# Designed miniproteins, single chains, continued (2), part 29

Each design is a single chain, and the fold is of that chain. pLDDT is the mean over its residues in the fold that is shown.

## One batch from the design tools (miniprotein)

Design m4974
Fold by ESMFold2-Fast:
Parts: structure tokens; C-alpha cells; sequence
Structure m4974 (fold): chain A 60 residues (1-60)
């Protein structure tokens, strides 16, 4: 699960930028339809990816 990106500092930085953009879009979508299960699942996945990135940086 994106483990190869955790080994590359440049990849981590790029992934963070993408996650920031995606999270903003998903938060806006969730505000429009808070019961949307797709958006909720995507937000949960982004939270998990952020935690994984934080752990990857910690292990540097």
C-alpha cells in the first residue's frame, strides 16, 4: 500500500501535495452530501495515507 513511496523523500512530498488537494475537494463534496459513502470512504483512505506518510517520515 504505497510502501515504495515511503522510501523516497521526493515521493512523500509530492504525495502530500496531492493529498492536500484531494482532501479539499472531498471535504467540499462531503459538505454538499454528508451521507455520501464514497466521499466518506475516500476521506478515511486519505487519513490513513497521511498517517502512513507521518510514520514514514518518523522512520527516516
Amino acid sequence: EEEEKKRDLEGIEQTEAVLDRNEASLRKALATDPSNPFVKAQLKRLEEERKAIEEAKKKL
Scores: mean pLDDT 73

Design m4975
Fold by ESMFold2-Fast:
Structure m4975 (fold): chain A 94 residues (1-94)
Amino acid sequence: SNPILAGRALEVVKKILETAEKEGKIVDDSEMNEKTFDAKQFLRLFKEATSEKPDPYSIFMLELYLKEAENYTHIRKSDVDAAKEIIKLAEEKI
């Protein structure tokens, strides 16, 4: 179950980051909108959901983020490192 969640998170976050970089949608905090991906929150949920003893709430919230993936087109400049960390950790867990 954890490798499947890791694979889905990898695909989603990688696509969001690559698309945001390509389309110039890496934004300052003042330019945030409803389509801005919260990579720091996702990273926290991902770490908890893919731990040796996952918190059920973190799994639930991560699944919600994965379902809403298509709604996120922007990333805050301050969240780019968190998005890259998610990709790295997800690749290590597959």
Scores: mean pLDDT 82

Design m4976
Fold by ESMFold2-Fast:
Structure m4976 (fold): chain A 69 residues (1-69)
Amino acid sequence: MKLTQEQKEKIKEFIEKTGLPAETLVGMAVELVLGDSVPFGMTFAEVKEKYPELAAEVEKFLKEYEKEQ
């Protein structure tokens, strides 16, 4: 699964709104992208197990975003 431009923008807005470090946000960003498809309160480990490809794409995007800042 690949992140769309819209999903990437939502992640950026979430980072800017919360001010939390990217490593803390990986699980929360996956929940934000999937919306109601992900049970509330899933840890990043649970997200990575259930949606490994999406978790990898989010982690890659967050690393690229951190590098730009």
Scores: mean pLDDT 64

Design m4977
Fold by ESMFold2-Fast:
Structure m4977 (fold): chain A 94 residues (1-94)
Amino acid sequence: KKEEAIKALKEGIERAEKLANDPSATVDELLKIGEEVAKKLSELGYEDAVNEVNRAIARGLDEAYRSEKEGKNGAQEAARVFAEELRKILEKLS
């Protein structure tokens, strides 16, 4: 159970980090990563971690909006923040 949850978070982090380095990144791609990670954690019974992933998604979306106002790539910055938040969730489970 715990090993599967850790694997789901690690895969989510890797995907989000790749998205953060992709100039063609979209917010829809970030949402898909977040939804897939949350679904896997939910199937494994990690309800608290699901809530933390949902908060990470919301924080990423807030960063996208703020970064676009500053002339930055919102999707890449959102993916960066999301990967950082997933890493914190991973540290709590490890």
Scores: mean pLDDT 86

Design m4978
Fold by ESMFold2-Fast:
Structure m4978 (fold): chain A 88 residues (1-88)
Amino acid sequence: MDVDAALAALPPDLRRLATQAFRALEAGDGEEAARYLRELAARARELGVPLDIVAQIEMAAELAREGRLEQALALLKQTVVDMGKFFS
């Protein structure tokens, strides 16, 4: 599953938060990205997303906060694919 197909499979709230996180990471704004990623993790948990996937989102948030934006972006891409498969 590609990232665009995975995003389309997400509930609207998760899709919005993931899209905002991608934009912040691509803009080089690690603090803004970490904020959206923490919101994404909290909302994913509320919707019953597996804890392993939620932990991946929280790890991406920490990487973004630490300025490790390329690693955060790569992990978010994988996490979105994993979530897209869960909601498919």
Scores: mean pLDDT 89

Design m4979
Fold by ESMFold2-Fast:
Structure m4979 (fold): chain A 106 residues (1-106)
Amino acid sequence: MSPLERAHAALIEELRAQGREELAELWEVLASLVETALRHLPPAAAAEVEALMTEAFRANTLEAALEALDRIRAILAEGEADNPELAALRHALDVLRALLEELAAA
């Protein structure tokens, strides 16, 4: 199991154990979106995004998680010139990021 897969599994297990099912579901959707984006990125950019997503899953604060996601967004935006599919994925990431902030605002 990769570091990314372990970090993802650990976060989802923790959130579900805490009864935070809606937040767990949102992180699952974010993981799927990033996995799709990795297929469209050159190897160096893909490695950076994988490391940033691992940081997001391991973040101790919402702010740190959002900072990691914002850095992923910037990488996707840079890649859009070479692959238009990344534009749709970046837009989806923007929507999911906003939902993550909303769900954390209790």
Scores: mean pLDDT 82

Design m4980
Fold by ESMFold2-Fast:
Structure m4980 (fold): chain A 82 residues (1-82)
Amino acid sequence: SADIEKALESVLEKVKELSTDEEEVERAKEAVETLKKLAPKLSDEGAKSMLEGLEKLSESTDGEEMAGALYGAAEALKAALG
């Protein structure tokens, strides 16, 4: 979904603004690429839940929290859909 891709890119941009840790930013970038690849495999309900989760995550001011949440979501989807 274009909406999910836009939300993922918005969250990644905030991680880049909030974090100076290159490893954290790289992990977040890899997680976003994984989530973009797997998002088309989600059900309509799964896609809606992901979009709502990304909107909530975009309210965070903690780059480490945001990066960790992206990484966790990517690993969970790889396990479920991969």
Scores: mean pLDDT 81

Design m4981
Fold by ESMFold2-Fast:
Structure m4981 (fold): chain A 70 residues (1-70)
Amino acid sequence: NLALQLLKEKVERYIKKGDLENLKKLMDHIEKTSSKESVIEFAKWVSELAKKYGNDEAAKYAEERLKKIE
């Protein structure tokens, strides 16, 4: 739970700063280390968070990743 919260805080920082490169690296790591179900849930959350902050590039990236994983 704590590790997941720290991970979510890092994602929020990347989205707010427009750090798409580090967001992509983090998503790649999650895909390699997590179940498909967890990756899908996480990518949906990232997409919604990116939309909340007006980061259309990050939202599109997360949505494209969702389609590829599903």
Scores: mean pLDDT 81

Design m4982
Fold by ESMFold2-Fast:
Structure m4982 (fold): chain A 68 residues (1-68)
Amino acid sequence: SSTDEMIADIEAWLERFPDSPVREEVAALREEARRTGDGRLAAEAIELISQELTQNPELRKQAKPDPL
C-alpha cells in the first residue's frame, strides 16, 4: 500500500539523518502510522521531512545520491 511505501521512505530518512531536529516528531508519526495503518500520519511525517530539506538546502543536496 502507499502507506507502507511512505513508512519505508520515512525509515530510510531516519537512518540517514539520525541527528535531525525533527527526528523525534517524525519517528512518533511513523510509529503511529505503522500501528494504525493511517496514511495521513505517514504523509504528515513526510511533510516534516520535506520542510526540513527545504530549510537546509545543503542536506537536500546530500540526499540526492540515488536516482529517482
Scores: mean pLDDT 73

Design m4983
Fold by ESMFold2-Fast:
Structure m4983 (fold): chain A 85 residues (1-85)
Amino acid sequence: HRQEALQLLEQAKRLLQQATEAAQQGDVDRAQQLRQQAVELLEEAARLNQVDPLPVDEMARLGEEFERLYQQTQQAIAQAQARQS
């Protein structure tokens, strides 16, 4: 369960990076879809973590990385939407 949760979190981070790139290219629909997929993977990872918890320091690190990438994705989508307006 822990290894599966880690893999889901790494995949979610990768999807957020792809979402940021899609937004920067002006593909808002793709960016929103990739962001949603990343959130769904984060929710599944959180569910697995309730059953077999990751070490606290590892969870903190991954949470900080995800939050940073999520904020970057949100900002990129907002900027792309503003350009389309």
Scores: mean pLDDT 81

Design m4984
Fold by ESMFold2-Fast:
Structure m4984 (fold): chain A 72 residues (1-72)
Amino acid sequence: SEAEELLREIIDRVRGLIVRGKYSEAKGTIKTLLKKKGINPTDEEVQEILDRIVKGDLDGALKLIEKLLKKS
């Protein structure tokens, strides 16, 4: 699905930033990738995606991305 492909691209680009504690850069990257798919996320939505990824809740991150894609 588009959400699965987008989540995979997000993880691939932010993994190294998360490991280094560069959360502001990780949020910026998530926001940029979402905007490329026509999503205009709030800062709270970007933070929630990052929090779910950091916790290893990939199913929860996927569901949120699917919701944002449907809203767009």
Scores: mean pLDDT 86

Design m4985
Fold by ESMFold2-Fast:
Structure m4985 (fold): chain A 69 residues (1-69)
Amino acid sequence: GKDHNGNEVELRHLSEEEYQELLELVEKISDPVIAAVARKEIEEMREKGASEEEYKHVKESLLKLAETS
């Protein structure tokens, strides 16, 4: 597959554990609009697959948002 920059990367489906971990982080976000956008991104990754770098980037972004909420 290709990442959003057009680089050839190995895409994989999120595990159930990874998917649930990301959803738990979204639940900690106080802003419902930001939370809705984050859920949409997680669902997109779940359906289409994600690279390891995309998964880590999204997880780090969600952790930061949860801490600042």
Scores: mean pLDDT 77

Design m4986
Fold by ESMFold2-Fast:
Structure m4986 (fold): chain A 68 residues (1-68)
Amino acid sequence: SPSLREVLEALAREAAASPEGRARVRAGILDTVTATAKRYRPDLSDAEIEATAEFLFAMLERVAAALA
């Protein structure tokens, strides 16, 4: 199985490669955060879930920029 680092680097490359790739990675992060929040943090609002997903995506974009 790929390491977490390899997965994050692959997602960063996809997000940097095209607007369509960026949109897919962003949507994938939102889906993952939403599924996790519904299981472990049902107290979080949709707005808080979306804000968390945007924060994580912004962090991924910063990592991608640092690796370029």
Scores: mean pLDDT 83

Design m4987
Fold by ESMFold2-Fast:
Structure m4987 (fold): chain A 107 residues (1-107)
Amino acid sequence: DPEEKLKRAEELLKKSSTPRDKALLEEAEKNPDMSRDELFELLAREYGVSVSFVRRVANADDAEFQRLVANSKDAATVRGIRAAAARYDAGESVPNAVRSGIGVRNG
C-alpha cells in the first residue's frame, strides 16, 4: 500500500530526523534539479565533511566502501552519503535521494 509506506516514512522522519536532516530535505526540495556535484557539496556542508570525502564514498567500490565504514568515527553518515549518491545515480529525484540517505543514516 503506497499510502501506508508514505505514512511509515513520515513517522520515521518525525521520530529520528535532526534539524540537519530537515535542512538537507529543504535544500533538496528548493533545488530538485541540482547536479551530482551540487548534491555532494550540500551533503559535505550539512554533515561537516569535505566534498572530496563525499565523492570518495559515492565513487568507492564495495571493498573500499566497507573499509570507509569500518574506519569511520561516524559510520551512519558514511552509509547515508552512499545511499543518497546511489539513488541519485539510479535516476531518482534529489529529494528522494536525500530522503533515502537520511533513512539509512537514522535506521
Scores: mean pLDDT 79

Design m4988
Fold by ESMFold2-Fast:
Structure m4988 (fold): chain A 69 residues (1-69)
Amino acid sequence: MSTAERLSKFLATLPLSLEKKKALLEALKQGGVTVDDLVEKFGISRAHAETLLRLYEEDPSAVDRVVLE
């Protein structure tokens, strides 16, 4: 229901290691990341990057409540 829950669920579906997911969350917290940055740095698809940024935009504070895995 919450954006944090949806963001956590979405991150769990990404084919990334825990270390890469953690780095991805830290990049989002720093701000200024683009779809291209996510694709180039983390190797996710553009569609996945766009979904991730939309979820983050919906509630940026959700990053503090994200559960990885």
Scores: mean pLDDT 79

Design m4989
Fold by ESMFold2-Fast:
Structure m4989 (fold): chain A 65 residues (1-65)
Amino acid sequence: MSEEEFDKEVELALHIIRATVAKLAGDYKEAAEHYRRASEIARELGRTDLAVEFDKQAEEAEKKA
């Protein structure tokens, strides 16, 4: 991977972790924000299936917020 791609992969992983922790804590607004960022980064990396999955998780979290 390029340095830029590696940095994006790390940022993606951190947002996934933060979204999961927020969701488990019942902080659905924070979870939705992190899932949206994860979706954007996944799209930038060409990982479209992951981006769609994170969009769905963000929508679910926003509905509960």
Scores: mean pLDDT 84

Design m4990
Fold by ESMFold2-Fast:
Structure m4990 (fold): chain A 94 residues (1-94)
Amino acid sequence: SISAEQVELARRLAERAVEELKKLVPNISDEVLEAIYEIVLSSALKVLRDHGRLTREEVTAAVREAISLMIPEIQAYEDAVLEAVRRAVDELLG
């Protein structure tokens, strides 16, 4: 039930969140960036499946929940990732 356009929006959100995270944490590893990309992408797709649209509140809540299930090395970046996601949502969704 997710359209190709919604999948592309979720992908763009994940890409922008990673770019914003790089600005907040310039020395972050590629492994963490790859993990965060997948977390944001899967979270956005889940929000689209459950609610049919992306909102700042629903995306940030889904990302926070997903991060809470990850290893401590990823959880250490929670605040920076949530800020990066908020910036990405504000840019792409207005």
Scores: mean pLDDT 89

Design m4991
Fold by ESMFold2-Fast:
Order: sequence, then C-alpha cells, then structure tokens
Structure m4991 (fold): chain A 94 residues (1-94)
Amino acid sequence: MAEEAAKKVKEKEEEMLRFIDEVGQSLKDNPELGEKVKEELRKLFGKAVTYLSSYEDDKENLEKIAKESPLAKEAYDRAVELYNTLQEEAEKLL
C-alpha cells in the first residue's frame, strides 16, 4: 500500500513538471504571464506533499493570474486538478 502510493506520488510529480513546461510553451506569446504562472505552479506543487497551510494563498495568486487570459485560466484549472490528485495519493501514505 505505502510503496504503491509513493510510486503514484512520484508519477504525479513528473506529470506536474511536464505540465509546467507545457504552460511555458503555450504562453510563449506572453512570457511575463508565462513566468508568473510557472512560479505559482512551482509553489503550489512544492507544497502538495508537505501540506503547508499557505496553499490557499498560492491558490489565490493563481486565481488572480487566471483572470489575465483564457490560457492562464486553463493552466490554473489543470494545476488545481493535478494538485488535488497528488494530495489524495500522498494521503494514502499516511
């Protein structure tokens, strides 16, 4: 159980890293927005396994950026989905 859950957590971490790269590519025409989204995604994903209480603050920052463009909103929605999935798998390790 724990070993299988740890494997899934690592798998989701790899998905998150690929997603950050994909967001950077999709926002190439707006590099300032792309860098802001990438930084907030790194904060969000970095806290997923540690369950840091500042997750809600990082989520609010991403929500604000999502209002800047439809692509940023898609990135935000996908990031929240990936974070929730990682959180669920990490909880199985407890």
Scores: mean pLDDT 61

Design m4992
Fold by ESMFold2-Fast:
Structure m4992 (fold): chain A 71 residues (1-71)
Amino acid sequence: MDKIKEIYKEVLGVDEVGEDDNFYSLGGDGGLRGKIREKIEKEFNVTIPNDEIGVVDTPKSTLKYIQSKLS
């Protein structure tokens, strides 16, 4: 979880990110959404298809997705 929150902070340029915070509410847009996806894919060695990109809308949904791919 902490690494996912750090990626959100880095991409969105914010000081705090909660596990249920939606990235749009933190000032994100489609471009930043794509950057979050790319950094998550590289950090956790997972692939997030364009049709599943909505999983990166919150740190919690991102964590659940990663867990589903790793185990």
Scores: mean pLDDT 78

Design m4993
Fold by ESMFold2-Fast:
Structure m4993 (fold): chain A 80 residues (1-80)
Amino acid sequence: MIDVEVTTKDGKKVTVTLPDEMSLDELYELAVKLMGRDGAAVAELAIAVKRAIGETKVSGEEAAKLLLASDKFKEFLDSL
């Protein structure tokens, strides 16, 4: 299990506990639910690439990194 803190689509910080592995579909749904479609853009792109190369799952650590990257990208967009 891995804990990650992300900013939700309504601007709140929440800690999410991730499983040791999850499907690409589960990661996509989680990212959209937490951060909204725009906030999930980095995760969505990474998931599309993983699907294209035949991957179906991510580790909890990889999922946490993608959620954090999506959160940082949203912070960048909000600063424009």
Scores: mean pLDDT 79

Design m4994
Fold by ESMFold2-Fast:
Structure m4994 (fold): chain A 65 residues (1-65)
Amino acid sequence: MLGEHLVTALKDTTGVGSPPLVLKKGETIRAEVLAIHPDGFVELRLLDTGRVVRLSAEDVELRPA
């Protein structure tokens, strides 16, 4: 677990989850970073819902909160 981060979409993107997380370019959310995978994906837990989603690392900027 890498702790709480601000996650900002660098482009319109959709995170894999149930339901999917849809982010528009420039949108920022708070999430707990669970893992950064060597294949270029990040796993996030959304702080508001506790849902786990997977996003492409190239689509987002991660900043420690």
Scores: mean pLDDT 80

Design m4995
Fold by ESMFold2-Fast:
Structure m4995 (fold): chain A 63 residues (1-63)
Amino acid sequence: MEEKLMHQIPREKINRFIAGELLIGSGWSEREAARVAGFSVRNLREIRRAVRERDYETVRRTL
């Protein structure tokens, strides 16, 4: 099941999310990080919340 879940989330989207998180951690605004990572602010916020809550189903659905 874990392997299938990994295949359902494209690595490109995971890498973009990581880039956005690194920008926010470096002092960038959530809006600017979302733009650079190629997400809407709403989607980035939802993914960040879901990751913190370990809601991987929402992460999969939103990415």
Scores: mean pLDDT 71

Design m4996
Fold by ESMFold2-Fast:
Structure m4996 (fold): chain A 74 residues (1-74)
Amino acid sequence: SSEEIYEKVLEELYKQRLISEELVEFLNSEEGKEEREKIIKESKGDPEKIRKLILEKDTELGVKELEEAVKKVF
């Protein structure tokens, strides 16, 4: 299933240390569940698309954390 392909890709990316533990925790959380569903739907179960979308989400999360830090200082 697309869900199983997603789980395998996420585990492989984490094992290779290409994504943070924080991202994995987020994607497994209630808030991250919607993002997980969007990744699965948008990728149509294609492992390469799933990989790309997960990596893009990791980048997006990092940028958001940086923006929040800047807002607190400036």
Scores: mean pLDDT 79

Design m4997
Fold by ESMFold2-Fast:
Structure m4997 (fold): chain A 89 residues (1-89)
Amino acid sequence: EERVERFLAKLKELGIDLPEGEVRAMVRILETAANGDKELLDEALDKFVEILKEYKERIESAPTPEEQEKARIEFNRKLQELIDELAKK
């Protein structure tokens, strides 16, 4: 929970405004995939911040709902790739 609060604060500082519940769910998925490896989780959270920054930039350049939906699909794809990398043993 405290890690999620710090992560949310960092995102707000970077100007990334996402629903708290969605961010909490994503962080929980990453924690589960990292399976107690704190170093791997910290690296994954850093990568997740970069994915979120890229998503923000794409949304900013996509004024139509259709283009925004494409940006969301790519965001979800990159997030899933990150989760899959963490889950590989």
Scores: mean pLDDT 76

Design m4998
Fold by ESMFold2-Fast:
Structure m4998 (fold): chain A 63 residues (1-63)
Amino acid sequence: GREAVEEAARLSGLSPEEVLEAVQTLLSSPDFSEDDVVAFLQREGGMSRETARAVVEEARRRL
């Protein structure tokens, strides 16, 4: 949830709002499944799978 977004923001150098907006954009793409977005956040964001899943769930909740 909220703490995972704050952690992702620290790891990526983005604001929490920018993280949510970026993840929402990826989730809205027909080329990306939810699992693809999680894998992307792990690889490019340097975060754990648990943190990546929590960020995706928070972004999806706000879609």
Scores: mean pLDDT 80

Design m4999
Fold by ESMFold2-Fast:
Structure m4999 (fold): chain A 83 residues (1-83)
Amino acid sequence: SKSNLALVTFGILEAAVSATEMLKDGIPLDTLKQELETLLSQLQTLLDEGKKLNLPQSVLDKMQQLIADVQQQLAAVQAQLAA
């Protein structure tokens, strides 16, 4: 179903965010920043499309939570690069 495809796609993005977190010690900070900015853009696009497709609110809420998590990680990386 449409909701099932959205959940599978969301699961892949969750895995990508988790992998980025786990690998961050082996990734240059500038590269990590670029990857996080790309993930943030992709998550925002999926949230907008999910709203247009009238996905369940629980799925939209999880997407918003991932966006917040990526924003926090990006802010931390930016602070490290600036200091």
Scores: mean pLDDT 73

Design m5000
Fold by ESMFold2-Fast:
Structure m5000 (fold): chain A 65 residues (1-65)
Amino acid sequence: MEELLAEADRLIEKYGLSPFEAAMLRRLVEEGRADDLERFGENLAKKYNDPELLADTRRLAERLR
């Protein structure tokens, strides 16, 4: 769990996520909500037009499974 939260924190810094987006990402990781995290990542990638963000959030979701 600690390693997954550390990865979430790296993505927050890398992509400059808002405080609300950061809190949501950390909550989804803490709750092990892989499917919800994948959907959240898809929505963020569309909002920021960043395919690398999509790839990073998909890897994080896969590690929760």
Scores: mean pLDDT 83

Design m5001
Fold by ESMFold2-Fast:
Structure m5001 (fold): chain A 83 residues (1-83)
Amino acid sequence: EEEIKKLEEEARKTHPELAFIQKLYDEVKKNNGDFETLKKALEELEKRGVSQLQIDWFLLKLYQDGVITAEQLVKLYEWWKEK
């Protein structure tokens, strides 16, 4: 957690979104793609104003790394669609 804060501060000098995205990526990965963690990560990315392309890249990378399944993606988009 402390290290993630340092990374975020450092990235603010070059690309603030990179540290933020990386923080959420690590959170999801540590929780093995838990649905609640995925939902919160997507919500935080939206609130931050991260572009849809960056969000798509974030999700695709998690999928490629085997952190999330197609079933988890479907559940996530069902929740997202409902709001």
Scores: mean pLDDT 72

Design m5002
Fold by ESMFold2-Fast:
Structure m5002 (fold): chain A 101 residues (1-101)
Amino acid sequence: AAAALEAARRAEEEARRKAEEKTEKLIEEGVKLGKELYKKSDQEREDALAKLMEDEEGEGKALAAKAEIARLAGDKEGAEKALEEAYKLALEAEMAKIKAA
């Protein structure tokens, strides 16, 4: 039905908006974490990021923190890729909620 197609399009647009809002919040938190982790050893960074990635809500924050670490290291391309991955993860989570509803 045309109404179902319109509802699906609206749900997708809302999911994209929510993913953008989540990514923006993750960037703010990830910048704080990334700056702290940049001062740590490679092992301490890996352990902290791995622990965050075990939590479904922590995975996006870990990606945002990796982006800040890359930015501080002068790796602009790595920083942009990590932020794009964080956005894709947030979008997939919002799209999954639509599918589950």
Scores: mean pLDDT 79

Design m5003
Fold by ESMFold2-Fast:
Structure m5003 (fold): chain A 66 residues (1-66)
Amino acid sequence: SAAEAAARAAAAKHRQRLLELTLELHDAIRDNAPESEIEQLLAEIDKLNSSAASFLRATLDQVKAG
């Protein structure tokens, strides 16, 4: 149905945006970007997927502690 096609397209866009933000976050961390930039990227990820943002924040805290 048209509704099912629209739902699949929306889900695909959501997954693509989350992937793009995750790659931008990875590049920012690798390049030692300012904390403000890292926090902005985490906030954008949180808007799309709060669990993913929480996991990434916990992972960054572990890296900083080790």
Scores: mean pLDDT 84

Design m5004
Fold by ESMFold2-Fast:
Structure m5004 (fold): chain A 94 residues (1-94)
Amino acid sequence: SSADELIAEIERLLAELSELMRNNAPVEEQLKVIEEILEKVKQLPDSPEARAKAVNFAIAAASEAQELGKRYPEYREETRKVLQEALELALELA
């Protein structure tokens, strides 16, 4: 289904983010992947199963943004903005 394909794409983006973090990729590239995850999460259908996965993906994105902010304090403003967006999305979907 299109939902299953979207879920698989989000999981691939999370794996890509982990690889970027492991390779010390530019913070801007890592933030872009987190934003892409959040945009795809917003596209998930409003079914109970998809909503549960959407909440978990938003929480995962929030955790990654928080970790990024701890690792790169100079990007604190940018990482806090993305963290807030992810947390607000998780709360809205819960």
Scores: mean pLDDT 88

Design m5005
Fold by ESMFold2-Fast:
Structure m5005 (fold): chain A 81 residues (1-81)
Amino acid sequence: GAGGTTAAGSAAGELSELSGEKLTGTGDINRAEIRAEGRTVAVGGPTVEEARALAELPGVSAEDAARAAGQGAKAGYESGG
């Protein structure tokens, strides 16, 4: 829709940081690597499930959810991988 929801955007950002600093850093990021190309997050893992949960939020697109989860996974991968 036109315009976004601050609450949804904040949740996406928070999940991205949480995933990168906590979930993604402790897990196997290689297996949970995210293919945020288009609308689909195409790898099984915690980041994929988090992206799906974000996509359920009103005002959050599947691409935005996948990107937020992907940024968390990438941050953890670059720092902890």
Scores: mean pLDDT 45

Design m5006
Fold by ESMFold2-Fast:
Structure m5006 (fold): chain A 92 residues (1-92)
Amino acid sequence: DDAVRARIRALMAELERAIAVYRAAETEEQRDRAAKAMYVVASELAELSRDLSPEAAELFEQAVQLLQQGRFDEAIELARRAIEILREVLEA
């Protein structure tokens, strides 16, 4: 479904922006807003990518759990791995 693939690409770009905002954040308030954005977008990607790549979906689900635990650097690492897997699948 071209519409689903386009939505996944848009969410991947949104997640990468949220990660960049989190890393550039100078205040706890900025970090909290970026972390919430990462949580929402990663949760949506986990759901939407399940049929396209179960492996990427599982990594996004793990990233969401790590975000809930305040383990942000580990969550970002898994989210970025999931994005790379989805990028390869979308270009295959």
Scores: mean pLDDT 88

Design m5007
Fold by ESMFold2-Fast:
Structure m5007 (fold): chain A 61 residues (1-61)
Amino acid sequence: SELEKKKEEVIKQIEQQKKDSLDFVRKHIKDPKQKEEAEKKVEENAEKLKESEIKKIEEES
């Protein structure tokens, strides 16, 4: 269905952005504790964004 396609595309975009953000953190943050906290925030933000975007798509139906 069209809704499933939109969800799939959004999830793929968010996963790509997450990978790019994790790469950035790993290249630029050298402190182990700060790096761990930054990686956790990147993953938490990605999960929240997925929930928000999926909900938005479902409410548009």
Scores: mean pLDDT 83

Design m5008
Fold by ESMFold2-Fast:
Structure m5008 (fold): chain A 84 residues (1-84)
Amino acid sequence: MLTPEEKERFLAEVERRLSQHLTPEQVARVKAILREVFAEHPDATPEELVRRAASRLMDDPSFTDEQVALALRILAEVARELRA
């Protein structure tokens, strides 16, 4: 389970890394999906949050397959770092 502070750190780090590769609107969309997942699954592990966000990103036509793959890689990296 992530604390509110860990959730904000997750969002900030994802935004920082994705902003190098995606448009501001695409970054805002990823953050919106993550906030929805956090709200629906408050007790989920970082890995479960990434898995749930992955399903939503794959269903979103505003992202290319390459952009989805990039976002998922970054989400997994940030989740791994928070687990340590």
Scores: mean pLDDT 81

Design m5009
Fold by ESMFold2-Fast:
Structure m5009 (fold): chain A 83 residues (1-83)
Amino acid sequence: SIKEKAKKLFEENEELFIEQALKTYGSLEKAIEELEKEIKEAKETVKKLKEQGKLSEKELENFEFNLTLAELLLEKLKELLKK
């Protein structure tokens, strides 16, 4: 599935995704905050476009892939914060 492909990519590159998030946002706490916001906004955008019939199957799969990666990264960042 698309989600399994995203999960495999994340698991194989976990450290790189974490380092890039920290470089982009400056801190673990800020990375979590901004990523949560971006995920919520992306979900609302996908929902609206899907309801309007403006998304192809391929575009829906691309959104599912990227959203899954973002959600996996968010979960890992939250795990790191509680340690």
Scores: mean pLDDT 84

